# Designs tried in a protein design run: designed miniproteins, single chains, continued (3). Part 54

Each design is a single chain, and the fold is of that chain. pLDDT is the mean over its residues in the fold that is shown.

## One batch from the design tools (miniprotein)

Design m9856
Fold by ESMFold2-Fast:
Structure m9856 (fold): chain A 67 residues (1-67)
Amino acid sequence: SEEEILELLKKYPVDPIKGLSVKGEEVVLTNSGHVFHKESLKSLKEKIDPIDRKEITSYEVVPKHLT
């Protein structure tokens, strides 16, 4: 739900790939359970989560107005 997404954003307020805040940005929630800027995900040559090394097979787009 949207509420669950907002709680996850509070738990992970920074994109670990770029070190930038997720506030006011369009971000993605991956199947591995981590939050990244949309551009960070696009910059990954191998679709592998840098935090836990899981393959990124899907993601959900979180619009800017929710962050």
Scores: mean pLDDT 75

Design m9857
Fold by ESMFold2-Fast:
Structure m9857 (fold): chain A 105 residues (1-105)
Amino acid sequence: MVVEREVSLLLAQLVTLFESLGELDVAAELDKASQNSSKEELLKLARELVERRFADDASTRTYYLLMLELLEENREDEGGELIAELAKLRKAGASPEEIREAYRR
């Protein structure tokens, strides 16, 4: 139950992040994975989805991969605030470097 709860929280954070960015297809594919994935497998799936869906858009791919790295690093305890701030920075046109600096102060 504890491990399942941690995976469910991470999944909710990932789905919320991609939905807030308008990536509804990525969010839906991640939601389908909830039954069979560890935390590590879920993050790997998210990275693979981003790499496949944005293969021809290096900027968007780099943004989302960095957001996933930062979300993994900050974990579920701060996920809601982190998700809101990442979405805000992306909508404001912040570079991947600016996003990284904002969270690694």
Scores: mean pLDDT 71

Design m9858
Fold by ESMFold2-Fast:
Structure m9858 (fold): chain A 60 residues (1-60)
Amino acid sequence: SSELRQQIEEAIARMKELLATDRNNREHRLQASLYLAEANLLFTKLGQPLPGELVKLFQG
């Protein structure tokens, strides 16, 4: 649980950094989507749905 939480926090932080640098950059959006997918997988391992707030963060 602690390890999964740390991995989730890191994936979210990486996604936020990419979107803060240039939200409209195609490569940044692709990389941010991969971190969102990683967060989704990690939440699934916890038996929890991906929070809608993270999808909204990605979408803007």
Scores: mean pLDDT 84

Design m9859
Fold by ESMFold2-Fast:
Structure m9859 (fold): chain A 96 residues (1-96)
Amino acid sequence: SRKKLSQSQIDDVLRQVADDAKRNNWSNTQMVRRLAQRLGISQSQAREILETHMDEETARKIADFYGASTDEIFEAVVKEPDPEEAMKKAREQRGK
């Protein structure tokens, strides 16, 4: 039996993790790990939650932290096996 999480619990934790990520200079991969720990789920499930349930405010905070757009954050989480590497590449392209 695995616990089902409510949308409001997911949203609250996502906002807290985004704030912690900005304060502690976490990568997107580290955010996935912390989200998994806070919700008591696997890293794969945490990544799926970021893909399907991230709100615009949380995406904006993450985008600001990496110097990327919100669209780039969603694209990196959905497509890349390692979102940290994707965000690093996006940040380098913006610096040119």
Scores: mean pLDDT 59

Design m9860
Fold by ESMFold2-Fast:
Structure m9860 (fold): chain A 98 residues (1-98)
Amino acid sequence: MVEAPEEAVEAMEEGMTRGAKEKDGHRGSDLGLREARKAGADGEQIGSATEEAVKRLKENPKSEAAAEAAKQGEKSMEVSREIAEKLREIGDEIDKEL
């Protein structure tokens, strides 16, 4: 569904992979954790931006296209919030293992 949250997940996975490859030590794990935390924060920002866009579309219901876009935006907002929560949980799990 929403491209931007998927990019955040990919960035997190890349960060974790790079951290593990550099050296399977505390510094490598710290790098992965930092990127996971950043991806989670970016996901939440994307969710907020989507919510703002949906609100704006609902204020201008003059076209069927605008109403349709608002429905799709609401669905995307739910997905974005779920992704942000998952990214935060992954960050917390990594922190516990450090």
Scores: mean pLDDT 56

Design m9861
Fold by ESMFold2-Fast:
Structure m9861 (fold): chain A 82 residues (1-82)
Amino acid sequence: MEEEIKQLADESIKALKKAEEAYRKGDPEGVRKAYQEAIENYRRALELVNKALNEGKEITEEMKDAFRKTVLAAEKAKLLYL
């Protein structure tokens, strides 16, 4: 679960970089697709965190950091899309 959330954080950072590159190139379709990718990674990470909480599992600092990265990437990608 921790490794899965970390993987989603890495994917979210990559999605944000794709959104930033598409934005720089004036590619609105590329920004939209990258934003959708970032939001999907955030949703998947949220489901994993909620599952861990419902199962009474400890949420480590590494999991919290990874989840924060998914949230921030999604919000930044959203600002580029708007």
Scores: mean pLDDT 85

Design m9862
Fold by ESMFold2-Fast:
Structure m9862 (fold): chain A 114 residues (1-114)
Amino acid sequence: GGLKAAEYAEKAAEAAKAGDGKKAGEYANEAGRAAGLMGEMSAGVGAIAGGVGGKSKEAAEESKRGVKKGAEKNGSSGAALGAGAAAGGAYSGSKAGMEAGAEAGRAGAEAGRK
């Protein structure tokens, strides 16, 4: 399931960079299913991380760092977490949140390919 989760994490990262929270959320759900997680649960975890990041610049930077490191170490679960963070970042409505979400999604995709 890791390669499919990685594919959806890449799509979630692209949607986050475009500011499309709905599309990023849909891809996060698919990444969660591909990783063997409940799609809503994986998207919810990422949305919480992205939401915290959206409240302040400092929280956004810390959320970005934490999700990126976690995603790089966790394989297919990392892809799902990265996709969820991309969705959360997109929903933040801030440049920092969208950038942090896109980076987390890409890191998750890289982890899922291992």
Scores: mean pLDDT 65

Design m9863
Fold by ESMFold2-Fast:
Structure m9863 (fold): chain A 107 residues (1-107)
Amino acid sequence: SELDEIHKTAAELAKKAGLPIPPLEEIENLSESTKQTALYHMYIYKAIEAYKKGKEEEAKEYREKAIDLAEEIAGLPREAVEALLEGLINGEEEKGREEALEIVEKL
């Protein structure tokens, strides 16, 4: 399935980043918010892989899925999610987090 493929890609990237993702079967048994957070990270890693392979349309698709999911379920504004995502993609996770916090503070 598409979800199995996304999970495989996300698990490989997360392992390299030192942030391992649980097996898909374990994710299904987690709380709803934890499952949604895992899915969000899976979409991010899939977008990063697509960008690295020059698949711009696929990267945009997964980037939008990650943003939509975070906006809907985490209650974060789109701009905050975009800041976090840009930080992760560019290896500036700390900067992305600071920018996201500033956006949330304005609410």
Scores: mean pLDDT 68

Design m9864
Fold by ESMFold2-Fast:
Structure m9864 (fold): chain A 73 residues (1-73)
Amino acid sequence: KKEEDAKKAREIVEEAAKKMMKLVEEGASEEEIEKVAEEAKEKLKETSKDLAESGIGQVEYIKELAIEELKKK
């Protein structure tokens, strides 16, 4: 189960990153990026505590980068 949780957490982070980057490319709102991040963090809470903490940190970092890129446009 630990290996399954690790794979699931990785997939959640990767999917969130791809969605947030696509929103930046499309010139979407910060609110839309926040929603993607929040949904990913909720899914990550269903994994183990350690994986959730690590994954949530990664999602937050990617969210900050995406919002920063939006502000440059």
Scores: mean pLDDT 80

Design m9865
Fold by ESMFold2-Fast:
Structure m9865 (fold): chain A 73 residues (1-73)
Amino acid sequence: SIEELLEKGRKLLEGGLSHEEAQEAVREIASAPPEVVAEVFRELSKEFPREVVLSLQKEVLSLNPALREAIDA
């Protein structure tokens, strides 16, 4: 769900996850439908500095480049 992925995104950006948990969270976000990923990043952009959100976007796009169009829309 969007809510579950948004929570994972928040934990990633807050630095509260172990290295293994962080890798799992990025993989789960990268595996979600493009419209869900776009919504998650829209919400994170309201809560976190742009540079921090862009770093997560790069990690997600490294696993799934096809998400670029949805995120950049």
Scores: mean pLDDT 83

Design m9866
Fold by ESMFold2-Fast:
Structure m9866 (fold): chain A 74 residues (1-74)
Amino acid sequence: SAQEATERLRRASQRLVELGLTPEQVDELHDAVRFGSDEEIEETIERISRETGADKGEIRRLAEEIRQALRDLE
């Protein structure tokens, strides 16, 4: 449902903030996932990982959760 997808998106975003991403970096990752190519998504993940010190694999896992939630929302 849209409510379940919205809650998953909210949880993934909160986990990204807990990893050390700023709200602006979270929004950038959302935009990359929604509108970008797979290459642009990976470049965004790598850059944010370097800027924050957060684990790249964990950011990638949360980006995939966001991608799935956005698909469920249209």
Scores: mean pLDDT 86

Design m9867
Fold by ESMFold2-Fast:
Structure m9867 (fold): chain A 97 residues (1-97)
Amino acid sequence: GTLTESGGGTYKEGDTVTLTRTTTDSSIVTFAWFQEKDGKFYFVAFSTSSGTLTLKNLKKEDTATYYAAASRKKVNPVVEGISGFEYFGSGVEVTVV
């Protein structure tokens, strides 16, 4: 399977956005969301069981490309960053104005 992402767009400061990922791959055991800024990846959160990431009270600093990441192995994204993940979505752009 692949990761398919949605929920990108242009938002206003103070808005709430929900990003969603879907996959058909039942062998995946770890899902996370990463924020990419200036070529660097930052762990944001584990994905919910429903496949979402909700960003509340958006700030201009939240402007970034967000990637869903997945692994068939247990990964600690706080310790390993992106290096433990096998699959990434194409990224969704979130712009806060």
Scores: mean pLDDT 82

Design m9868
Fold by ESMFold2-Fast:
Structure m9868 (fold): chain A 81 residues (1-81)
Amino acid sequence: AQELIEKIQELAPEFLKSLSPEVLEELLKLSEELEAATDFDEKIALARKMIELIKEAGHEELAEALEGLLKEAEAKYKAAA
């Protein structure tokens, strides 16, 4: 959860500075919801909403990288079940 924001900072450290205050606020709100969520499917859905917001903000390359990481996390969860 917090790990997704950390990955965003790691992959694109200037990205958060490039966002409008409104987009940054929505992204942080989704990050808080992701941290509060206890169900893995709900966490995946929230992470996907964050990725979509990043894509809509014009950062398609970053969104694709994060989608790849999300697919890996989902695959690991399914393999562990």
Scores: mean pLDDT 74

Design m9869
Fold by ESMFold2-Fast:
Structure m9869 (fold): chain A 63 residues (1-63)
Amino acid sequence: MLREIAEKALKETLEENPDASKEELIREAVARAIQELLDRGIKVTEELIDEIEKIVREILEEL
């Protein structure tokens, strides 16, 4: 679930910000993923934020 949310957030960030730097993509994707979790009624903890950042970073390594 977290990986799916992170992947969707990153894809949307890339579509909205095609000229963004890697740092900007990570920041925006994490922020978007947090917003999606909150919209779903999921409690966002520091642990979840760290996990999302890790997933986003891993996906970007493959791009």
Scores: mean pLDDT 80

Design m9870
Fold by ESMFold2-Fast:
Structure m9870 (fold): chain A 63 residues (1-63)
Amino acid sequence: MPIDMQEVGEALARMALSIADIAVSNGADPKEVGEWLIRLGRRLLEQGFPAGEELVRRGRELL
């Protein structure tokens, strides 16, 4: 049975966004966190996870 790639990607994206929020709350530079989210989001898109676009969008908002 094929895995629902959209739902898996959405779960991974939610986890990454939670990690980003925790990092910023603990004093991480929002710009560095934003750049990390953009890189991770692009990597997820390249691996076939459409929800990677949300990480790129959120990362750009932190720049």
Scores: mean pLDDT 80

Design m9871
Fold by ESMFold2-Fast:
Structure m9871 (fold): chain A 63 residues (1-63)
Amino acid sequence: GPAEQAALERALALAREWGAAAKAQLGPDAVVTIEETPTSVTVTVSNATETLSVTFLASDFLL
């Protein structure tokens, strides 16, 4: 519904910010991948030596 969609959009916005920060930490060659489902957003940032990943649940962003 609209509340769940808005929650997913908030999770995606935070995921993008987190991905940008992680990319800044890992260097310019780091690859950012965002995987979206109806209930979650997972951000993975990886370079040749390190992988950082975090999952945001849409339910955590319901108002």
Scores: mean pLDDT 84

Design m9872
Fold by ESMFold2-Fast:
Structure m9872 (fold): chain A 64 residues (1-64)
Amino acid sequence: SAALEAQMEALVDRVVAEALGKSREERQRLFQAFARELASIPGVSDDDVALALQRLAERLAAAE
């Protein structure tokens, strides 16, 4: 749903902000925690998790 997509995008934006200024090891842990939290949200599919992780990677690359 549009609401779920907006929630996932807001989570991506938050994780990007949290990842900036952190070490590579801390970012990897943040990535793992993010994937787990997404998978725990009712209505989130494996494809949704994959798309959110892809968006997170793209935003981090653009911010650095």
Scores: mean pLDDT 79

Design m9873
Fold by ESMFold2-Fast:
Formats: sequence, C-alpha cells, structure tokens
Structure m9873 (fold): chain A 91 residues (1-91)
Amino acid sequence: SLLEEAKRLLKEALILYAEGKKEKAKELYARAAALLEQVEDELERARVAIEAAKEAAEELLKEGKTEEEKELAKKLLETAEEDEKLLEELE
C-alpha cells in the first residue's frame, strides 16, 4: 500500500541518516514525504512516521556499528515512543 511504501522509505532514510549517508537519506525522505502528501488523514501520516522511526531505531540498536549510530537510535526511539503515547491519547 501507499502507507507501507512510505513507511519503508522513511525507515530506510532514518537508518541512512544515522549512518552518515545524509544525501541519500534526504532523497528517500523526499520520496516518502511525496507519498504521505497523498494521505489526507493526519493521524495516519503520524502513525506511519512513528512506526518507521521505531522500526529504524530498533534496527540501528541491534545492527548499528558506531556509538554515534546507537546514540541517534536511542533518541529516535525515545521520540517515537513519546509520539506513540500522544497518538494513543488522540484515538
């Protein structure tokens, strides 16, 4: 689906950004953002972003090779968990 493709691209972008591959990350982020612009439901867009961030952070914590990657992953996970709690309160 459109939402699943956007989530995959966002997850990949976040992982690439943490790895220091900034320009490639921006490219994938722009593609994901273009897909999400087609989604009118703000809560669905928020959910996709939260799920992508959480999955990216979990992967980076397991597979991350540098301390910087792991620090970014921890911050990403903390933010995603806070946003998830807020989204649950809005349901």
Scores: mean pLDDT 83

Design m9874
Fold by ESMFold2-Fast:
Structure m9874 (fold): chain A 90 residues (1-90)
Amino acid sequence: MEVDISSLSSEVRKLLAKTFEEILAIYQKDPNDIEGIVGVVRETLEELRERFPEETELAARALLQWAEKHLSPEVTEAIRELLREMGIEV
């Protein structure tokens, strides 16, 4: 099932776009920097929970689906595990 990120507020979409750019910058420099990528995702989810609590789970699922399309399986699984640790159903 495709998550339509256009259903998210413009502020959340801008935050996700910034997060995607930061993840890609780390991934292009070192695709094995799982800790760096997971750190960016954690910070984004913490900001989402504070500022946009009702959109956090949808935004997190959109981020995971984006990762499945653009990142390696190893990085994607690390992101999925982080989401589970933060109490997000994935």
Scores: mean pLDDT 84

Design m9875
Fold by ESMFold2-Fast:
Formats: sequence, structure tokens, C-alpha cells
Structure m9875 (fold): chain A 91 residues (1-91)
Amino acid sequence: SKAVEILRAHYERVRAVLERVQAELQALVDANPDSLSEEELLELARELLIRELTEAGFDRAVVEAVLAAVEELARRGAPQQEVADFVLSLA
């Protein structure tokens, strides 16, 4: 897939960003375990990914590829941890 190809081309840099986003997302879940819905968590993940990838200097295509991967997993009903783990597995 195009998302995998883009992530592979930028593997090390994207992986570092995804690891930071996963850690931030996990900290938010741990702080608010029963107060964040799956939809709210997905929106937070999107905002964190856009911010961190943009700050790391990635272009729009890489940001869009990562967001597309996260959205596809959410559509398939993957739990929060599996979404984070899968995005990291693509890097």
C-alpha cells in the first residue's frame, strides 16, 4: 500500500515520532481510563500525529499516510492499544 511505502522510505524518523505519540496517547488513557471514548481517542491521536509529524519536518504525504493507516484500523474496530501498535508496526 502507498502508506506502507511512504512509511518504509522514512522508517527511522517516522518510527521515533510514532513511539512518542503512542507514549503520549497511553499516558492520556492511563490518566483518564474510563473518560475517553474511542472516537475522542482517535481525534486526540490524529491531532498528536499531525503535530508531531509536522514538527519533525515530514511532508503532507507522510502525514496523510499515517492518518489513513490509523483511520483504517479504527474503522475495523481495533482497540486503542492495537491502533497504536499497528501504526508502529508500519514504521
Scores: mean pLDDT 67

Design m9876
Fold by ESMFold2-Fast:
Structure m9876 (fold): chain A 61 residues (1-61)
Amino acid sequence: DIDAAVARIRALIERGDLEAAKVAAASHLTSTRRDKSMPPEERAAAIARLEAELDRIDAAE
């Protein structure tokens, strides 16, 4: 569930746990990229959401 993944990453960012947020984002990004059961358009949207969270982490560092 991409919504749960994004919510978890955002919670880690909010508490200042940027390293844990980065690890979680990278892990979910890898899993999403490899998920062939997800339609290509939905997978691309999920990847874009996870990449946006990585951008938030980079901005906070």
Scores: mean pLDDT 82

Design m9877
Fold by ESMFold2-Fast:
Parts: sequence; structure tokens; C-alpha cells
Structure m9877 (fold): chain A 82 residues (1-82)
Amino acid sequence: MVEARVEVEETVVDGEPAYRVRITVTVDGEVALEREEVIPKAEARKAVEEAFGPVSDEEVLELIREGAERAAELAARLAAAA
């Protein structure tokens, strides 16, 4: 069985507020793929507001989570094909 897990957390990296996004893909209970990305909150907000206009911090977090879930689905398909 192939399972994908997405975690998004608010963190601080090098003194800057950021989102830490972790995508984990497991095959039969073993980790097949783990990826971690750090997105500075200022950059995430600029990208979202450029695309969608003014949004709340909660909406930025949800859009990051949705993007990560789509990436996790793609990663799970690639793991299942291997």
C-alpha cells in the first residue's frame, strides 16, 4: 500500500518566519520518499497575493497545504510506479 503524508508547520529559519513543508511517501509501511522545503512567510505571502489578491495568514497556510498535497499525490504515483 502506498500512502502520502503532508505536514506544514510554522517555523523560524535563520531568524526569518517560514513555513516548513514535509512530504512523506510510504510503501508497505516503509518510508520510500521524504522531502522537506522551507518557504519564507514573506515570499509565500507575496506569491499568493500576486495570484489571488489580499488574503489572511490562514488562507496562505491553506494554499501552501493544498500545493503540498498535490505534490504528495504526484510523488505517491511515482513511488507506486517504481
Scores: mean pLDDT 77

Design m9878
Fold by ESMFold2-Fast:
Structure m9878 (fold): chain A 95 residues (1-95)
Amino acid sequence: MKEELERIIKELKASPSPAAQLVAKELEELVKQGKVEEALLIAKAIKAYIKGDFEKAEEYVEKLAELLKLDEEEKELLRKSVEAAALAILNPNAP
């Protein structure tokens, strides 16, 4: 679990994308707070979305929503946040 998350964070930090570096910092802060499983699910959802594996991205969003006890509205906001983060990483020069 932690080793996989550390690998994803390292990949994000190696990216020239400011959005990727911001996501890496947010994931590191979650790890510092002891929220390792939450951080890993967020990282996996974003990575799956970047790869175009939308079904797998949705599976990770569903698991994260269950972990955090989110309602349907909160889950939709989470889904949009994952999409926005992935798109910002893919298009670092987008406004």
Scores: mean pLDDT 81

Design m9879
Fold by ESMFold2-Fast:
Structure m9879 (fold): chain A 82 residues (1-82)
Amino acid sequence: SPEETARAAARAAADAWNQGKSVEEIYREALKAMQEAGGDPETIKAVAEAAARSAYAGKQLGNPDIVRRTAEEAALAAARAV
């Protein structure tokens, strides 16, 4: 489902952030997770971008659970907007 693929993107983005990766690398990991889960290309791109930006913005907070939650919320919102 779009919600399951959005959660996959959010998890990939949060994991990449936790590994100290750049915003571009976070986006790439989120995009890869979405492509592996399957979906519409426009939805995949929008959801991956939202998840990556949210996870990267959360980096300064230092709390992995908050980063994961906010990335998931952003990804789900993007998936519903498409």
Scores: mean pLDDT 72

Design m9880
Fold by ESMFold2-Fast:
Structure m9880 (fold): chain A 88 residues (1-88)
Amino acid sequence: SEVAERHKEAAKKLLEVIEKENDEEAKKLLEELSEAIGKLPPNPSEEEVEELLEKFRKKAEELKNEEAKKAFLELLEATRDLFAALRS
């Protein structure tokens, strides 16, 4: 529950930054992340989750807007915690 709430808040913060800054790069990256997560198997391994998160971490580091970059990186950490909780 708490992990799911943190993930929702991280996603909300990123969406607010995207809207405020009109950041099309961050918006496209978020859409790519959502699609990639949707393509994971129903019970993804820790390795599969970490490979996905590392790929998107590298892409997020390339974002030009510092607020969008920070919010995206926070969303990736919340996503890691969410998947870890689902495996417990």
Scores: mean pLDDT 86

Design m9881
Fold by ESMFold2-Fast:
Structure m9881 (fold): chain A 76 residues (1-76)
Amino acid sequence: KEELEKAKAELERLVEDAVNRWLRAQGIDTPVTVPGAHEWSEERLRAFLRAVGASEEDIQRALELHRKIKELEKKL
């Protein structure tokens, strides 16, 4: 359970960091949160991260976290 919650928090933080970096690049200094990102489909997650200019390394990390979350949920 703790491992699942850690993976969810890590994924959400990665997505929030990517979107807030993108917003700052557009001149928007107001930070945003992205709750529920761990519930997105793999395709949506990949498309969103690419749209906000995330690196391929960050996209790969997010997809690995998403897959880990889904595997951990199946074992509960």
Scores: mean pLDDT 77

Design m9882
Fold by ESMFold2-Fast:
Structure m9882 (fold): chain A 81 residues (1-81)
Amino acid sequence: DLARMLSALRAALLPLGLSEEQVEALLARFEAAVRAHPAHAEEIFLAVWGRALELSRDGSLSPEEKFELLLAHLDAVVARL
């Protein structure tokens, strides 16, 4: 269920300190990736969601750095499909 995945990702992004624009940009790219690769939706979700949780525990990175790392991770996951 894409709506549930988007809701769960939005919640996971909240502790990262991202702007609303950054959150919406990441969710839009995630939705596009899932729509392009529906057979891999759960794999893409778990990879991005897990990375967001890891980054939420990292106090050394800025919100800007966390946003760029999440985008790079999503792109890398999709590139391996």
Scores: mean pLDDT 88

Design m9883
Fold by ESMFold2-Fast:
Structure m9883 (fold): chain A 92 residues (1-92)
Amino acid sequence: SHMEKERLLKKMIEEAQKFLEAAQAGDYETARKHLQEILKLSNELDGLLPRETLLKIDALIVVASYAISEKDYDTAVEAAQGLIEVLKEALE
């Protein structure tokens, strides 16, 4: 439903913003926690968004995950910013 999609997108934006803040602080444990919630929310969005949008979200999550594992927080920040933008466009 449109209401369920909107709820999940807003929650994922909130979690992505918290991930962004943790990545900017170099806080691996907090970033990992919010990334896990983003992954759960992404799975719930399956079938609610166009396939192209889901593929963009998945790619950004993969980049963010790899970046924090390598302590590449600059790349993690860029991936989080990209994710927030894709999610905001999906709300329109």
Scores: mean pLDDT 90

Design m9884
Fold by ESMFold2-Fast:
Structure m9884 (fold): chain A 99 residues (1-99)
Amino acid sequence: MILSPQQSMDQIVPRAVQYDKDSNRPPHTSPIRMLTGLTPRDITKLLNGKKVSKIHLDSIKSSKDRGVTSKQVRRAMIKAGIDPDLARRISRAFKIATK
């Protein structure tokens, strides 16, 4: 059955969260990557002031160029069911990468 675009959007984020759990992946990897281009390793590196690869930085900056802001990232992560402290770390890493 083909879902409407709006119904697909409403289901895709919770399904991505569940997929990460079912696939024994780090929690929330799929929604984080889809929205920001960040991986869990990139978040840790950026928060510790370490260098991230140019390819990863270009992917993250592409999200900013599309008008995604650190505030929108944090709000979207919380809406997706990601822990508020983790959402704050993701938002901070995105802001650092997009300076």
Scores: mean pLDDT 64

Design m9885
Fold by ESMFold2-Fast:
Structure m9885 (fold): chain A 69 residues (1-69)
Amino acid sequence: MKKLTEEQLKKLQEEREQIKKLIEQMEKDPEGVKKKYNLSDEELEQAYKQLKQQLKELDKLIAEEEAAR
């Protein structure tokens, strides 16, 4: 299997941080996010579900890499 480089791991951590911030904004101010990105209620819900799934997958990948010390 391919080993992640330090650069690749940092990139994944940055993506995870960006996704976390966006999810947090959607949870705290869904109306503001809808206005900012011109999203419908349905589009916001779909984006939220996709981002949560991506975050879980990134969390697993990062945790597995960190555990494989």
Scores: mean pLDDT 78

Design m9886
Fold by ESMFold2-Fast:
Structure m9886 (fold): chain A 67 residues (1-67)
Amino acid sequence: SRLDALINERVGKDGTLSLVEAAEILSEILGLPFEQALQAVLEAGRKLGTGLFSPEEVRALVAELRG
């Protein structure tokens, strides 16, 4: 899928994504301004207690924001 392609382009060797990389994926896949996508990612990261995301966490956040 397009979402999986965007994740695979950005995911690190350790299988994680930064907040900025997650925000870039959300901006592209949902058609949101980058600043709005970054705010959503920062809020999700605060709840998770981390500055890194797994591919599964990025997919879950995209699904949540789509409704």
Scores: mean pLDDT 81

Design m9887
Fold by ESMFold2-Fast:
Structure m9887 (fold): chain A 67 residues (1-67)
Amino acid sequence: SERDNLLLAADILRKEAEKLKDEKARKEVLSLVDQAIAILESGGSLEEARRKLDEAAEILKKHVPLE
């Protein structure tokens, strides 16, 4: 389901964020992931949760190459 896919994406982003050496970037990504999870757990907007995860992914891309 869409919700399950977003929860999986959140888990992946959380694990990648924990590897970041930049404390500020790590905290920002984890905050966005936590916000997305809270939206998903409360039965909120899947679109809003996706936007939060997309924002988190963009921050990660600035600090590590996708390769």
Scores: mean pLDDT 82

Design m9888
Fold by ESMFold2-Fast:
Structure m9888 (fold): chain A 97 residues (1-97)
Amino acid sequence: MSLDELFERLVKLVEALARHAGKEVDAEKILSITDPRERLMTIALRIAELLPDVITQEEFDELRAMTSEEQLREFAQKLIDRVEEAARRLGLPIPEV
């Protein structure tokens, strides 16, 4: 999966979780962030707000230090897996992309 496809999937998952929590997420605004690390950081912060146990402060520090697209892809995939597992535990429909 490309980094852009991973971002689209993450944003869809975050939108679904936010709706369940009665919160709004501006998917277009997030996807308009041109720096992929800043985009991923913004997504991760929204995930942490909705699901505080899914990402740790240590992982945020690691993300801030990431410089390669490969590192960002691996981190994004890890977040997708964790968020999908959390959604399954909550009985939420998982968006397919």
Scores: mean pLDDT 79

Design m9889
Fold by ESMFold2-Fast:
Structure m9889 (fold): chain A 82 residues (1-82)
Amino acid sequence: SALEQAKKYEEEGERAEAAGDYLSAGRHFAKAGEYYFKAGDLENAIRSYGKAEQAYTKAGDELSAASAREMKKIVEEKLKES
C-alpha cells in the first residue's frame, strides 16, 4: 500500500541521515512525503517533506531543499482545506 511504502522510505531516510548521507536521506524523506500524500496522510506528508528539506539543506542541495519546501506548502494548504 501507499502507507507501507511511505513508512519504508521514512525508515530508509532516517537510516541514511544517521549515517551522514544527507543527500540519500533527503531523497528517501521526499519519497515518504509523496507516498503519505497519496495515502491521504497529510500530517505525515508535511513532516516527511520537512525532513527532506532539512536533509537537502545539510547536503548543500538548495534546489532540492526548495522543491521539498514547496511540496510541504502544497500539502499544508490541502490540510487547511480539509
Scores: mean pLDDT 90

Design m9890
Fold by ESMFold2-Fast:
Structure m9890 (fold): chain A 81 residues (1-81)
Amino acid sequence: MEAELIKVESEVDGDVFTLYIEIGEGDRESRLRLIIKVANEQSEKDNALVGNIRIFERLKDGRLVVSDGATGRTEVTDIPE
């Protein structure tokens, strides 16, 4: 199955770069929201290993799954308003 790119947004707040990506199936499938946050301080110390990247998956019911891109650890939480 191929995922379709639906939306891309970015923001910068101090030393944190946040990239918001929504992907999903073109045929009305569930959408995934990928949120990538990179802190410049961590990247500088680790010389761009970017171990601070976290992947956020939005579930259909609005709950948020957070996984660490380097370790694969996963947490589930509600999306803040």
Scores: mean pLDDT 49

